# Designed miniproteins, single chains, continued (5): the designs that were tried, part 24

Each design is a single chain, and the fold is of that chain. pLDDT is the mean over its residues in the fold that is shown.

## One batch from the design tools (miniprotein)

Design m16859
Fold by ESMFold2-Fast:
Structure m16859 (fold): chain A 79 residues (1-79)
Amino acid sequence: SRSEDVARLIGLVLRAIGNLLQKDYEGAAKDFEAAARLLTELGYPEEAVEHFKRASEAAKQGNYEEALEHLRRGLRLAD
């Protein structure tokens, strides 16, 4: 169901945050990429999807603060 898909999105976001806190940037990037794909499947705004993709790219670069900024903005747009 859509509720189950939203719960899966929340799980991916929490995992990504946990990975960022542990400096597992590759793990965080994969979680942000998975979240971006799920947002697209669920029909969320393109701008929200783009911020999750940018969070993934920032995470790959080890840019913790930039990854969190894009995550925050993406979550706001997904509401």
Scores: mean pLDDT 85

Design m16860
Fold by ESMFold2-Fast:
Structure m16860 (fold): chain A 95 residues (1-95)
Amino acid sequence: NLEKIREIALEILDAVEEELLKRAEDTPALEELLRELEKDREVINDLSLSIEEIKERLTNPLALSSLDLAILIYNGKITGSLSPSLLELIKKILK
């Protein structure tokens, strides 16, 4: 179910963007995160990818950057652990 997989992935990216924009100051670090988010959207919207490749990217961090996943973990939307360096980066951006 290719369309449902893309829809869910895009909804996750929209939720990440909403959290970034609600909590972040206008900084160079925010611009970098927004660029990575846009790259993840381009990967998900690549119509040349097979169903298997899209599933692999959604289950592995290739469809979502480590920063996108870290932000979701930081906000308690998914379970996981953050490295100290990612935690410090997120604290600077989301203050």
Scores: mean pLDDT 54

Design m16861
Fold by ESMFold2-Fast:
Structure m16861 (fold): chain A 103 residues (1-103)
Amino acid sequence: VLLTPSPLLQAVLEELGETRKELTPGELSQLLSEMLRRLVDSVNPNASSGDEVKDTLLKLSPVVQALYQSLTGSNSTEVTVEELQQTIAQLVQAEGWGPLISS
Protein backbone atom coordinates (compact mmCIF):
# COMPACT_ATOMS: atom_id res chain seq x y z
CA VAL A 1 0.00 0.00 0.00
CA LEU A 2 1.22 3.50 -0.80
CA LEU A 3 1.37 5.92 2.13
CA THR A 4 0.55 9.60 1.72
CA PRO A 5 2.75 11.63 4.11
CA SER A 6 1.20 14.47 6.11
CA PRO A 7 1.82 17.96 4.63
CA LEU A 8 4.46 18.55 7.32
CA LEU A 9 6.30 15.28 6.58
CA GLN A 10 5.97 16.01 2.84
CA ALA A 11 7.74 19.38 3.38
CA VAL A 12 10.59 17.58 5.19
CA LEU A 13 10.84 15.01 2.38
CA GLU A 14 10.92 17.82 -0.21
CA GLU A 15 14.02 19.23 1.55
CA LEU A 16 15.63 15.84 0.77
CA GLY A 17 14.69 16.13 -2.93
CA GLU A 18 11.70 13.77 -2.75
CA THR A 19 8.79 15.04 -4.86
CA ARG A 20 6.49 11.98 -4.74
CA LYS A 21 3.16 12.41 -2.94
CA GLU A 22 2.82 8.67 -2.19
CA LEU A 23 5.50 6.33 -0.86
CA THR A 24 5.71 2.68 0.10
CA PRO A 25 6.41 1.99 3.81
CA GLY A 26 9.93 0.83 2.89
CA GLU A 27 10.64 4.00 0.87
CA LEU A 28 9.43 6.17 3.77
CA SER A 29 11.68 4.28 6.21
CA GLN A 30 14.67 4.74 3.86
CA LEU A 31 13.99 8.48 3.48
CA LEU A 32 13.72 8.99 7.26
CA SER A 33 17.03 7.12 7.73
CA GLU A 34 18.61 9.21 4.94
CA MET A 35 17.38 12.43 6.59
CA LEU A 36 18.99 11.49 9.92
CA ARG A 37 22.23 10.45 8.20
CA ARG A 38 22.46 13.74 6.26
CA LEU A 39 21.77 15.80 9.38
CA VAL A 40 24.59 14.04 11.28
CA ASP A 41 26.96 14.32 8.30
CA SER A 42 26.26 18.06 7.97
CA VAL A 43 27.07 18.76 11.65
CA ASN A 44 29.63 16.07 12.62
CA PRO A 45 30.97 14.19 9.57
CA ASN A 46 33.95 12.93 11.61
CA ALA A 47 31.90 11.20 14.32
CA SER A 48 33.79 7.95 14.89
CA SER A 49 31.78 6.28 17.67
CA GLY A 50 28.11 5.62 18.31
CA ASP A 51 28.24 7.86 21.36
CA GLU A 52 29.65 10.76 19.33
CA VAL A 53 26.83 10.32 16.80
CA LYS A 54 24.17 10.12 19.56
CA ASP A 55 25.51 13.24 21.29
CA THR A 56 25.69 15.31 18.09
CA LEU A 57 23.55 18.42 18.53
CA LEU A 58 21.40 19.13 15.47
CA LYS A 59 20.04 22.56 14.59
CA LEU A 60 16.57 21.84 13.21
CA SER A 61 15.23 23.54 10.11
CA PRO A 62 11.79 25.15 10.64
CA VAL A 63 10.00 22.23 8.92
CA VAL A 64 11.93 19.56 10.87
CA GLN A 65 11.30 21.52 14.09
CA ALA A 66 7.56 21.55 13.30
CA LEU A 67 7.62 17.77 12.72
CA TYR A 68 9.52 17.23 16.00
CA GLN A 69 7.07 19.45 17.89
CA SER A 70 4.10 17.60 16.35
CA LEU A 71 5.49 14.22 17.46
CA THR A 72 6.95 15.13 20.91
CA GLY A 73 5.24 18.38 21.98
CA SER A 74 8.69 19.96 22.42
CA ASN A 75 9.41 23.40 20.94
CA SER A 76 13.20 22.87 20.93
CA THR A 77 15.17 24.29 17.98
CA GLU A 78 18.12 21.98 18.71
CA VAL A 79 18.03 18.27 19.58
CA THR A 80 20.57 15.50 19.91
CA VAL A 81 20.73 12.76 17.26
CA GLU A 82 19.54 10.30 19.94
CA GLU A 83 16.45 12.41 20.68
CA LEU A 84 15.62 12.76 16.97
CA GLN A 85 16.24 9.04 16.37
CA GLN A 86 13.90 8.15 19.26
CA THR A 87 11.25 10.48 17.78
CA ILE A 88 11.58 8.78 14.38
CA ALA A 89 11.34 5.37 16.08
CA GLN A 90 8.15 6.49 17.85
CA LEU A 91 6.71 7.60 14.49
CA VAL A 92 7.57 4.20 12.96
CA GLN A 93 6.17 2.18 15.88
CA ALA A 94 3.10 4.31 16.62
CA GLU A 95 -0.30 2.95 15.57
CA GLY A 96 0.89 0.21 13.23
CA TRP A 97 3.58 2.01 11.21
CA GLY A 98 6.21 -0.29 12.73
CA PRO A 99 4.63 -3.47 11.30
CA LEU A 100 4.32 -1.71 7.89
CA ILE A 101 7.93 -0.45 7.61
CA SER A 102 9.74 -2.85 9.96
CA SER A 103 9.79 -6.65 10.00
Scores: mean pLDDT 66

Design m16862
Fold by ESMFold2-Fast:
Structure m16862 (fold): chain A 56 residues (1-56)
Amino acid sequence: DLARRIAELAGISVGTARRLLRAGKTSLSLSEIARRLDVPSSDLVAFMEAVAQVEA
């Protein structure tokens, strides 16, 4: 499960990782998505770093 792997690498909840992955398919920026979902910027940065690591 991609969401679980990203959550483990980023140190965030699986639910947060899943919401961010789903929202990432929209035309909105990740920063805008984090604001709407009330996700801390630190969690967003960790998520982006984890996604880059998984996609490498």
Scores: mean pLDDT 74

Design m16863
Fold by ESMFold2-Fast:
Structure m16863 (fold): chain A 120 residues (1-120)
Amino acid sequence: EVKLTESGGGTVAAGGSQTLSGKVSGVDFSKYAVSWLRQAPGRPLENVATLSADGKLTAYAPEVAGRATISRDVSKSTGYLALSDLRPADTATYYTELIGGTEDDTRVFRGNGTELTVVA
């Protein structure tokens, strides 16, 4: 059974930094692209960062570009999102998503999220 467990949320002051972690079990993490998604209350789910399955390519949403770093540790089966210069607009539930498999058998897994609150 595939399980994703996010942690590292909480309440942080504006201008601070926070690292979120997504721990993966039940699957070979090295075969999956890793994305971090977020959803603010009453807003749509948005992709903020993606790391390719081979670990060579990263992409960031404009809202976090220059403030976010996505990474992974395959030996610990954990993905990370490090956020700096936090703003109240970064307040959201953050989710890890894994995408892999083949064109004919695409597999997508998502965790239950971790809540980050940024206070002015």
Scores: mean pLDDT 87

Design m16864
Fold by ESMFold2-Fast:
Structure m16864 (fold): chain A 88 residues (1-88)
Amino acid sequence: AALAEAAIALAEAALAIGRAALDIADELKDREGLAAAIGALLAAIGAKFLAELALKTGDPELAEEALREALRALEYAVEVLKKLLEKK
C-alpha cells in the first residue's frame, strides 16, 4: 500500500504545482508557458490515474511503476514552474 499511496501523494503535488504554473503562464500571457503547464497537468492526471489503479488492484509492480510516473510528473511540473518564475 505504501508505494501506491506515495504515488498518489506525488501525483497530487504535481497537479497542484501544474495549476500554479498555469496561473502564472496566464498572468504572463505566455503561450509557450501555458502549453507547457497544460502538458504538466495532463502528465499529473495520468500519473494519478495509474497510482489510484495500483492502489485498487494491490499489484506491487504496478505500484512501483505508478511511483516512477508520479515522480516524472512532479519533476516536469517543477521544471515548468521554475522556468515561468524566471520570466517574472
Scores: mean pLDDT 86

Design m16865
Fold by ESMFold2-Fast:
Structure m16865 (fold): chain A 78 residues (1-78)
Amino acid sequence: SKEELIAKAEALLLAGEILFQEGRYEEALEMYKEALKLFEEAGDKEGVARALEGIGRVYEAMGKYEEAKKYFEKAKEL
């Protein structure tokens, strides 16, 4: 169901945030990207924006500023 997709996406978003805070950037990206996919499938625009911002923050922390910019811009367009 839509509710089950959102619940799973929220858990993945939280896992991504924890991994990001721990400096585990590649694992954080995996969690955020999976959350993004599930929020998109559920049609949850707010969830999509949060996942995109999370991905942007990880790329920024990794020094990948051009990639970070693209994800932040996508989040602003929602």
Scores: mean pLDDT 90

Design m16866
Fold by ESMFold2-Fast:
Structure m16866 (fold): chain A 66 residues (1-66)
Amino acid sequence: MEKYKEALELIRKLAAEGKSPQEIRDELVKKGLITPEQADTIFYMADTLLEIGDEIEKELEERRKK
């Protein structure tokens, strides 16, 4: 679903901004993108995405250096 894709993009964005998994979960629920049960599932995934987000931030910093 389109909502699911938007939720995943938001998770990546918030994780890259250094938001905690709890804040990410609450933000998604507040925006109505996911249910609390889905948020619990995504909370587990968000921990993995935080690792990926840190790696992406490194890549972005590397690209910013001209």
Scores: mean pLDDT 68

Design m16867
Fold by ESMFold2-Fast:
Structure m16867 (fold): chain A 98 residues (1-98)
Amino acid sequence: MEENLEIQLESAKDLEREGKLAEAYFELGEIYRSLGKYEKAIEYYEKAIKLDPNNVKAYINLGIVLEKLGKYEEAKEYYQKALEIDPNNLEAQLLLKK
């Protein structure tokens, strides 16, 4: 699977002109999160956010992964950033109350 993911990443670079590279990085973050590879999940969510700073779900999911690594203060900062973009986001509001 990792070789297939890297091939998808190389293909996604060809889509950068169409704005799809940020979407591909977000999807890779989701895949690595589902595999329990939290460090790689964080790396790809950060790359997705760098290309698309308004991806509220990337901030939330990055925070969730940080909580799984015991980085609770850093996770709260990302939930707060999600609320700066979407103040009515119920998921981010609930995660900040933890």
Scores: mean pLDDT 79

Design m16868
Fold by ESMFold2-Fast:
Order: sequence, then C-alpha cells, then structure tokens
Structure m16868 (fold): chain A 92 residues (1-92)
Amino acid sequence: SMMEETRERMVKLLERVARTAEEVGAREAAEAARRAAELLREAEPTLELVKRVVALALQAVGAQISVELGLDGEEDKRALEEAARELVEELE
C-alpha cells in the first residue's frame, strides 16, 4: 500500500539521519533517530509525522555542512538532538 511504502521510506530516511548524526558527533541524536525508526514501523504515516521526519533530515544536513566547513556546529547539533527527541516523544 502507499502508506506502507511511505512508512518504509521514512524509516530509511531516519536510519540515514542516524548515520549523519554519528558522523558529526551527535551520538544522542543518532540513538534517538534509530529509536524513532523502530517506533515508526508501528505508527500511522500521517502528514504531520512526514513533516517531522523531513525537518529532522534537513537539520542533520545542516549540522553536516557546518562541520564540513569547519564552523562551530554546536547549535546545529543541539537542534538535531532536540528534534530527534521530540520525534521519539511524539511516537511513544
């Protein structure tokens, strides 16, 4: 079904977010993203949930770019960690 396909794509995106978070040193965000991916397998893929996953992925990209440019990515890492925690709480 389309909902099942959307869920699968969101799970894969969260797994990618977890890898990116580990690469930039945001280990708590990586753990939260992996937990969110596991919880998402049993969740209904609502538009709100899709938007949350997209927002988290964009924050992960932002943190990676900051690190790549040699900038102080501390604020980006904190934002990523906060967004990942919020997603886990919403899925519980």
Scores: mean pLDDT 83

Design m16869
Fold by ESMFold2-Fast:
Structure m16869 (fold): chain A 65 residues (1-65)
Amino acid sequence: MEFTLSGDLAERLNKLWEELSKQGKPVEEIIKELEDFLEKLYREGKMTEEEYKKAVELLNFMRES
């Protein structure tokens, strides 16, 4: 799965998604862990506010799909 975010961020999110999926975690749990990961990156200044909001919107879309 690919995200429409900066290259490094999208790559990290895709790898984390694959690892959690391999562990057999339900989608809701995977999304929660991705949200926590994004929140940490945002607090560390490693992503813009716009990228953070966009990523959260994508995770919500994926949860509802």
Scores: mean pLDDT 73

Design m16870
Fold by ESMFold2-Fast:
Structure m16870 (fold): chain A 99 residues (1-99)
Amino acid sequence: LEEEADKLFQEYKEKGIAEKIANSLAERIGIDPKKKVGELTDEEIQAIIDYFEKEVGPEVAELVKQELERLKKENPDMTVGEALLRLRALAQAYLKKKK
């Protein structure tokens, strides 16, 4: 799952669509894509989880929650936009594996 997610994340960057996807996701969730992951409030974290649960399902919401906690510990200076791209890649990788 992580290997496929990393591949999708790199594809977003190579296609030059990373910024557009990040900004679109941030707009739909109602958060600032330039904010750092370490600066996210509990309410903003819950909004991200709720968004992925609604769009993809509860199994992906749990993966998103785990990935957000990992990113906060390992790279709190990562932008929310980059984190959202990684979460979207993880969600798409999960959906591809389910098919």
Scores: mean pLDDT 80

Design m16871
Fold by ESMFold2-Fast:
Structure m16871 (fold): chain A 62 residues (1-62)
Amino acid sequence: MEVTATITSGQAINLDTGEIYGVGDVIKGELVSETSDGLIQIRDTETGNLVLLSRSNATLTE
């Protein structure tokens, strides 16, 4: 599922580069996984890199 995640609190991390995303940053890609506690992974559409974030810290749109 293609999603756009806008970070509203806390941070997200690029698992391939270690880059940190903060409030106001936007990540667009494929929703790869979501755990029962709301931890999600998105594969960035342009780079193919995995980004890890908490769902409670982002607004997801399709």
Scores: mean pLDDT 80

Design m16872
Fold by ESMFold2-Fast:
Structure m16872 (fold): chain A 74 residues (1-74)
Amino acid sequence: STAEEVERLIAEGAEHLKKGIEAFEKGDYETALKHFEEAIKKAKEALALDPRNVAALVLLREAEEHKKKAEEAL
């Protein structure tokens, strides 16, 4: 179902966000950036299926904020 696909995309994006934060904390800003970009892609895919999904909107905002910090650290 669309709901199952949305939940899967959010879960995958959240895992990338987590891995990106771990890489950022270790000073690996290049790896962090790649993970934040994947989290953004997953959040946008979820929002294409469900534009009002709060979890996907939060994931997108958080991943974009972390991406900006990683780009500034490079």
Scores: mean pLDDT 92

Design m16873
Fold by ESMFold2-Fast:
Structure m16873 (fold): chain A 59 residues (1-59)
Amino acid sequence: SMEELKEKVDEFERELLRRYLAGEITPEEARELMKRFVEELLGRKLSDEEFEELKKQLS
């Protein structure tokens, strides 16, 4: 469901924020890691446009 997707995305976003604050990743790397994570959860690849639209739905 979209609620389960949002919960998993929120958890991973917190992990990426911790890594960013620790100086381990850049904002660009965090974006790519999030996109890959969402693609794995959905079982399909996303275009940049589809990923941006999905982010708007999850916010």
Scores: mean pLDDT 83

Design m16874
Fold by ESMFold2-Fast:
Structure m16874 (fold): chain A 64 residues (1-64)
Amino acid sequence: SAVDTLVAQGLAALAAGRYDAAAAAFRQALALDPNNVVARGGLVAALIGAGRTDEARQVRATLP
């Protein structure tokens, strides 16, 4: 699915240290599937890695 492809792209970007690219991929995945646990966790990790701490805090506050 498109969600699975975006999650895979986000995870690959995280592994490569490409944090802004990872955050973009995970945001696109969440636009299609807001309940995707891997994409939510990956987005938080990517935003922290990118130094975008205010955005990471906001995303984390919406997690269950």
Scores: mean pLDDT 84

Design m16875
Fold by ESMFold2-Fast:
Structure m16875 (fold): chain A 79 residues (1-79)
Amino acid sequence: MEEERRREEEKRREEEIKEALERKEQVRAEGEKKMQELVDKANEYAILGDYEKAAQLLKEAVKVAEETRKKVEEIEKEI
């Protein structure tokens, strides 16, 4: 019965996709949290008039966003 073998493969594939999607969302959430913390600190320094430090923190936020995107893309390649 070839149909039973196909159903078992489909179930395994669905579970793999679900696990990959959960990992992807976790990586995205962690990256967004880090980025937000850096942006918040940059805003605090800007309010204090320290524009150089604010600019440095914003550059770090961009790097975190890029790194998060890269990790998400790697997970998407698994599915």
Scores: mean pLDDT 80

Design m16876
Fold by ESMFold2-Fast:
Structure m16876 (fold): chain A 73 residues (1-73)
Amino acid sequence: ELEELRELAVEGALAAAKQAEELAEKTGSEEIRRAAEELRELAERIGEAESLEELLEEVRRADEVARRAAEVA
């Protein structure tokens, strides 16, 4: 179950990063571009999570970054 949840979380973070990259390209926003880069880094950390607690913490960080990007858009 942890492996499956981790894979889904990585996919979600990468999808969010891709959307942020597309939005940054359209708007020219450096803040959104940085958020996209941070989301890709968080996807890697999510993929390395060894426990459910670690997974949830990294997912929370990814959600916070995505929320910030959405507020700027």
Scores: mean pLDDT 82

Design m16877
Fold by ESMFold2-Fast:
Structure m16877 (fold): chain A 58 residues (1-58)
Amino acid sequence: SMEERAKEAAEAAEKAAKEGDARGALTIGQSALHDGKVTGDERIYEAGRRGLEAAKAA
């Protein structure tokens, strides 16, 4: 569930970036990173970090 949530957030960040919403993409990526920290799960944290990188590429 949390892992799927992080994946969804990463995909949403990429979509926002592709649509030209850099701010939205960044916010989504940061939210995913926060989820990883709250759960303490490294996989979720890494998924969030990758999503944030995608957002920065926008």
Scores: mean pLDDT 71

Design m16878
Fold by ESMFold2-Fast:
Structure m16878 (fold): chain A 61 residues (1-61)
Amino acid sequence: MEKLKEEILKKYEQLLKDMEETPLEDMDKVREKNIKVGDEIQSLLTEEIRKELAKKIEEYG
């Protein structure tokens, strides 16, 4: 989880930098990028939880 947390924070920091450097006229592109990053983070969280569950099931069996 710690490494996943670090990766998520890094993605957010890069997104924030992109937002600061993007002209106001291109804010629609920043919005789309923000949605994409959000989806990626959610997918990473789901995948990590799935891996944790799989590991516990294997240890239990």
Scores: mean pLDDT 71

Design m16879
Fold by ESMFold2-Fast:
Structure m16879 (fold): chain A 92 residues (1-92)
Amino acid sequence: SSEELAARVEAVAGELLREADRLIEEAKKALEAGDYEKAIEHLERARRLVEEARERVAASTALSPEERELVLAGLERVLESLDKLIEEAKKK
């Protein structure tokens, strides 16, 4: 189930992904306030944490190969979204 996969991801990289999510939420608040410099700082920090989580997932034996492929694809989509947000914020 997706909840069982989420629990395994939490065990492997949960602290990194939780902090990244917190930073993304702070970045969204900064963007809404027009504080683009603060938003970029938070997004770049979140991106580094997601990259670390991706490396940890890639190296993990706790996930099956199929689960690992799905999680890595999801993290890649998050990185692409963060890169787009950073570039758009930099244009302001």
Scores: mean pLDDT 87

Design m16880
Fold by ESMFold2-Fast:
Structure m16880 (fold): chain A 113 residues (1-113)
Amino acid sequence: SNKEKAIELLEKLKEKLEEAEELSKEELLAILRNLGAAVKLMLARATDPEVKKELLEAEIHLGLALLAISLDMLDLAKEQILKAVEALIKALELYPEDLSEEEVKALEEALEA
């Protein structure tokens, strides 16, 4: 049930990112911080190599988004966050256990940013 809720939150975040005409640097940083927190929590618990691969892919894209924000390349930052969200959805689909309340909360805070 937490996994289903997390996927729904990530799909809503993807829609928000794709439909937004303009996202501020502050909004992108808030999304990035909260997604990064969720990925780190999941990566600490992940045992399946395919899950770890998708979570590491999400981490790489979030790192590239942070670099893009630092260079004021906000469209590139948004593109990288979208790729991180897609990787995280794939990780969740492969995740054999239910998510913790802390992982779900981080995703809720990313969407509310």
Scores: mean pLDDT 85

Design m16881
Fold by ESMFold2-Fast:
Structure m16881 (fold): chain A 70 residues (1-70)
Amino acid sequence: SMEEQLQIAELLNKIGRAIREGDKEAAFEAIEELLKKGLISEEQAKEIKRAIDEGDYERAERLLARIHAS
């Protein structure tokens, strides 16, 4: 639905902002919210968290963009 797409976009923007601010906790909270709402799988959440933990923010943002495109 359009409302689901907007919710995904808002959470993705929140994660992107947290990454830019170096706030891993805020990024992980937003990822967990996506997971709780069923907007991503546990495997997708794990991959994004791993990229952030490794400091590979470019990969993290590419993974997030792929979710929005799905």
Scores: mean pLDDT 80

Design m16882
Fold by ESMFold2-Fast:
Structure m16882 (fold): chain A 106 residues (1-106)
Amino acid sequence: LEEVERLLAEAEELLRRAEDLLRQAVDALRQGRYDEAIRLAEEAIRLAREARRLAREALRLAQANPDVTPQSLIDRARRLIREAELVEGLAGIVLGVARLLKEKER
């Protein structure tokens, strides 16, 4: 159970960093800094994927011990997976748009 809570806390930290990088990528895109937007979006995707992996592992461990795992931890893991998938998707869109606009500059 301490392992489930540790994995969830680590996933939350990675997701928070991914969200901050996504915000920075959107800001860079708005300012025409396409290379920076690409780099930031790629890093946001990487962190979001790692957060999702940790949250899925936490969910697996929580579901393996249902009699001793609070439902709140299962709900927290599921929420983190959904949030990480959303951040990954949005960062993917930013990456695609930044690449397209960079090509049009040439």
Scores: mean pLDDT 88

Design m16883
Fold by ESMFold2-Fast:
Structure m16883 (fold): chain A 66 residues (1-66)
Amino acid sequence: MVGSSLADAVAALAAQVDALIAAGASPEQLARALELLRGLAEAVADDAESRAVLEARAAAVEAALA
């Protein structure tokens, strides 16, 4: 089946992070999400589109933690 790709996984993760922020997730949940987003951005450094999505969500989590 089609649709199970890096871009799909990144989009699903971004949606989960958006949901955590909207739900008022705990600082611990947000900090863990930020760590995962940063790690994944490094892992997909060769995919500028995926990296940009992950970095944008990392910035949103940092803003929510401030």
Scores: mean pLDDT 78

Design m16884
Fold by ESMFold2-Fast:
Structure m16884 (fold): chain A 72 residues (1-72)
Amino acid sequence: MLERGIELLKEIIAADPDNAEAWLTLGKWLMEQERFEEARKYYQKALALNPDNEEAKANLEEAEAKIAEREA
């Protein structure tokens, strides 16, 4: 059912692309799927909309660390 949730979040983002929380949630679900490069992109979108979001910053750093670990 996680894939259906991702589809619904993409629909929400299409309707309201300024919804930083939807971008953040989508990134988190992609992290659970080990789709770290996609998660990074969506966390960057969330952070661009709300630069003071500490959760988005922390999750972006985690996604980048996972990408670096995978590339090593």
Scores: mean pLDDT 79

Design m16885
Fold by ESMFold2-Fast:
Structure m16885 (fold): chain A 61 residues (1-61)
Amino acid sequence: SLDDQVAAIRRQAQATLNQRVDQIRATNPADYDALVDQANRDVAAQTGQQLAALRQQAAQQ
């Protein structure tokens, strides 16, 4: 279903964000907060695009 696809995209986005944050934390950088903020923005933008594309495709059916 569309709801299942939305849930899958959101789960994948959270997994991607967690992985990126874990990688940033592992290097203990001085700019940690800035890198985490950028990761959040990037993942949110990508997720938004995927959800918009899914909604567009659903409207075509």
Scores: mean pLDDT 86

Design m16886
Fold by ESMFold2-Fast:
Structure m16886 (fold): chain A 73 residues (1-73)
Amino acid sequence: MVKVTIKVEGASMEDVLEIAEEVSKVPGVKRVGVEGNTIIVEAENREAAEKAIKAAEKKAKELGASIEAEVEE
């Protein structure tokens, strides 16, 4: 299982929750947690982790926010 930490910048708490919801829809994402402006993702494998990061980037861009992602295996 792969852990991803996604820090959201330039967003409200509502925006962070919308990004987290989008990430939770990615196949292979097993758990999603939110701590302030940080989204913590547990993905089944690296491919699912990469798709989760891409989903977060896309949604953040739509909301006028940016993200920084760190992957731990």
Scores: mean pLDDT 83

Design m16887
Fold by ESMFold2-Fast:
Structure m16887 (fold): chain A 79 residues (1-79)
Amino acid sequence: MDEYREKAIEYLRKAAELAKQGDNEGAVEYAKKAAEYARKAGDLSAATTAEQAAEYAKQGDNKSAAFLAEGAIEQLRYS
C-alpha cells in the first residue's frame, strides 16, 4: 500500500474514534491531516470526504463526522 494512503487511513481511524468520544478538536485535527495525505496519495474523493468530516466535527456533529471519516477509509481501501 502507498505510504500516503496508509497514513490517511490511520488518521481517519483516529478522527472517527475521537469524534465518537466527543473530542471535536481532535477529530478536526486528524481529519484535516487525513485529507492532506489522501491528496498526496492522489485520492481527491477521499480527501474531499475527509474535509467534510472535519467540517462536521467543527460544527459538533460527531455522528456525521465519524460516518464520513469511515466512508473516506472505504474510499481509500477500494481505490
Scores: mean pLDDT 86

Design m16888
Fold by ESMFold2-Fast:
Structure m16888 (fold): chain A 90 residues (1-90)
Amino acid sequence: MIEIRVEGQLLDEEVEFNGEKIRLHAVLKITERREGGEERTDVIAFGEVISGENKGKLVVFSVSDVDPEADPLEVARKAAKEGRFSVIES
């Protein structure tokens, strides 16, 4: 049996990375529990670049194998500040 739990939050947080400002719009915390009691927790966050040459581009990042008790907001803020994200061009 696999149990999946999803916790979602809407955000309006600004972080700065390498001279550009990023606004975070949402964060998801996903915990998967497998047979035998093994757990894996991932955090996925969504945002957009709001300044500089990349203004208006969407940003998505994921952090795998986080502490199940970790605050997804703190994980998302740290990842955004460290530039641990991918830019989606539309």
Scores: mean pLDDT 73

Design m16889
Fold by ESMFold2-Fast:
Structure m16889 (fold): chain A 85 residues (1-85)
Amino acid sequence: MIKPDPELIEKARKLMEEAKKALENGDYETAIKLYQEALQLFYKAGLTKDEIVEALNLLSEAYEKMGDTEKAKEYRELAEKIQKE
């Protein structure tokens, strides 16, 4: 198993916080970009499923607020699948 990278984990968590602020401010495109960047870093860092599931659920919410219901559904279903594993 690749050991989790603490610097990548911290960077990913900061991106999650910035993305949440963008989402609250109605900047859905920025929120989506930042959540996607955080998700990529969580995968690289070897983090637990909880952080990945949170990022996927927030991506789903951001896409839903943007009116992209199909992508919102895809990310929500992916989050549910990972949560049950």
Scores: mean pLDDT 80

Design m16890
Fold by ESMFold2-Fast:
Structure m16890 (fold): chain A 66 residues (1-66)
Amino acid sequence: DVLDLVAEAIKAQHAGKYDEANEYLEKVIEKLEAEPEEKEKMRKLLEEGDFKGLVELVQELLKKKE
C-alpha cells in the first residue's frame, strides 16, 4: 500500500509530473505510521519542494519502521 504510493510518486517524477508526485507523497505521509514530528518534517520538505530529500527520508523511515 504505502510502497505502491511511493512507486507511483517515482513514476510521476520520472514523467516530469512533479505535482502528481507530490500528491502521492502526501498520501504516503498520511498513511505511513510514524511519529508526528517525523510527519511534520516530511510535510515541510514537501512544501519546500525538496522532492528528493522527502523520498529518501520516506524510504529510510520504511527501513526503520521495524
Scores: mean pLDDT 77

Design m16891
Fold by ESMFold2-Fast:
Structure m16891 (fold): chain A 57 residues (1-57)
Amino acid sequence: LEEELKRQRYKEQAELNKKIFELLSKMTDEERTRFLRWIAENFKPNDDLKKVLELLE
């Protein structure tokens, strides 16, 4: 099996995650809350993420 294809996909995902993390790190708590709210409205979280959020309450 070609590990190069898996590595490329992981790199792309890691770059996106890094950019998101950098943006969140530059934001104030208020800006971060607004951004997360916008994500929640435009992108559907999966059921696993919802369960994690319930545990953090």
Scores: mean pLDDT 67

Design m16893
Fold by ESMFold2-Fast:
Structure m16893 (fold): chain A 55 residues (1-55)
Amino acid sequence: MREVIEGFRRIAEVGDAGAAAAEALVAADPAAPLEERRAAMLAAMDEARERLLRE
């Protein structure tokens, strides 16, 4: 779990927008269970990674 956040943070450092998206996910769904939030973060990481790959 924490390792996922650290990994996403590294990606976000290259793309500031990624960091903002992560913050929005955490803040937007504070009432959501951690399982749901984790799945959402993984999806966000995939999107950020694809954004870095596309040119």
Scores: mean pLDDT 62

Design m16894
Fold by ESMFold2-Fast:
Structure m16894 (fold): chain A 70 residues (1-70)
Amino acid sequence: MKKKELREEILRLIGEILRIIGEILDLEKELEKNKEDKEKVEELKKKIEELEKKRKELLEKMRELEKELG
């Protein structure tokens, strides 16, 4: 893989990670607004957990590409 292609893929992954972080922040705001509703809190926590898993997977992928860059 050429350094330019690796850099472009890393930038794409950064964009996806930032989008997921934005979604997590929005869900955390909803969680604060609905903190007395236990059912909604559990649903929001599950969604945040799924997004955190996706974020970690993308971060790991980015680290592997960064290793290829040197």
Scores: mean pLDDT 82

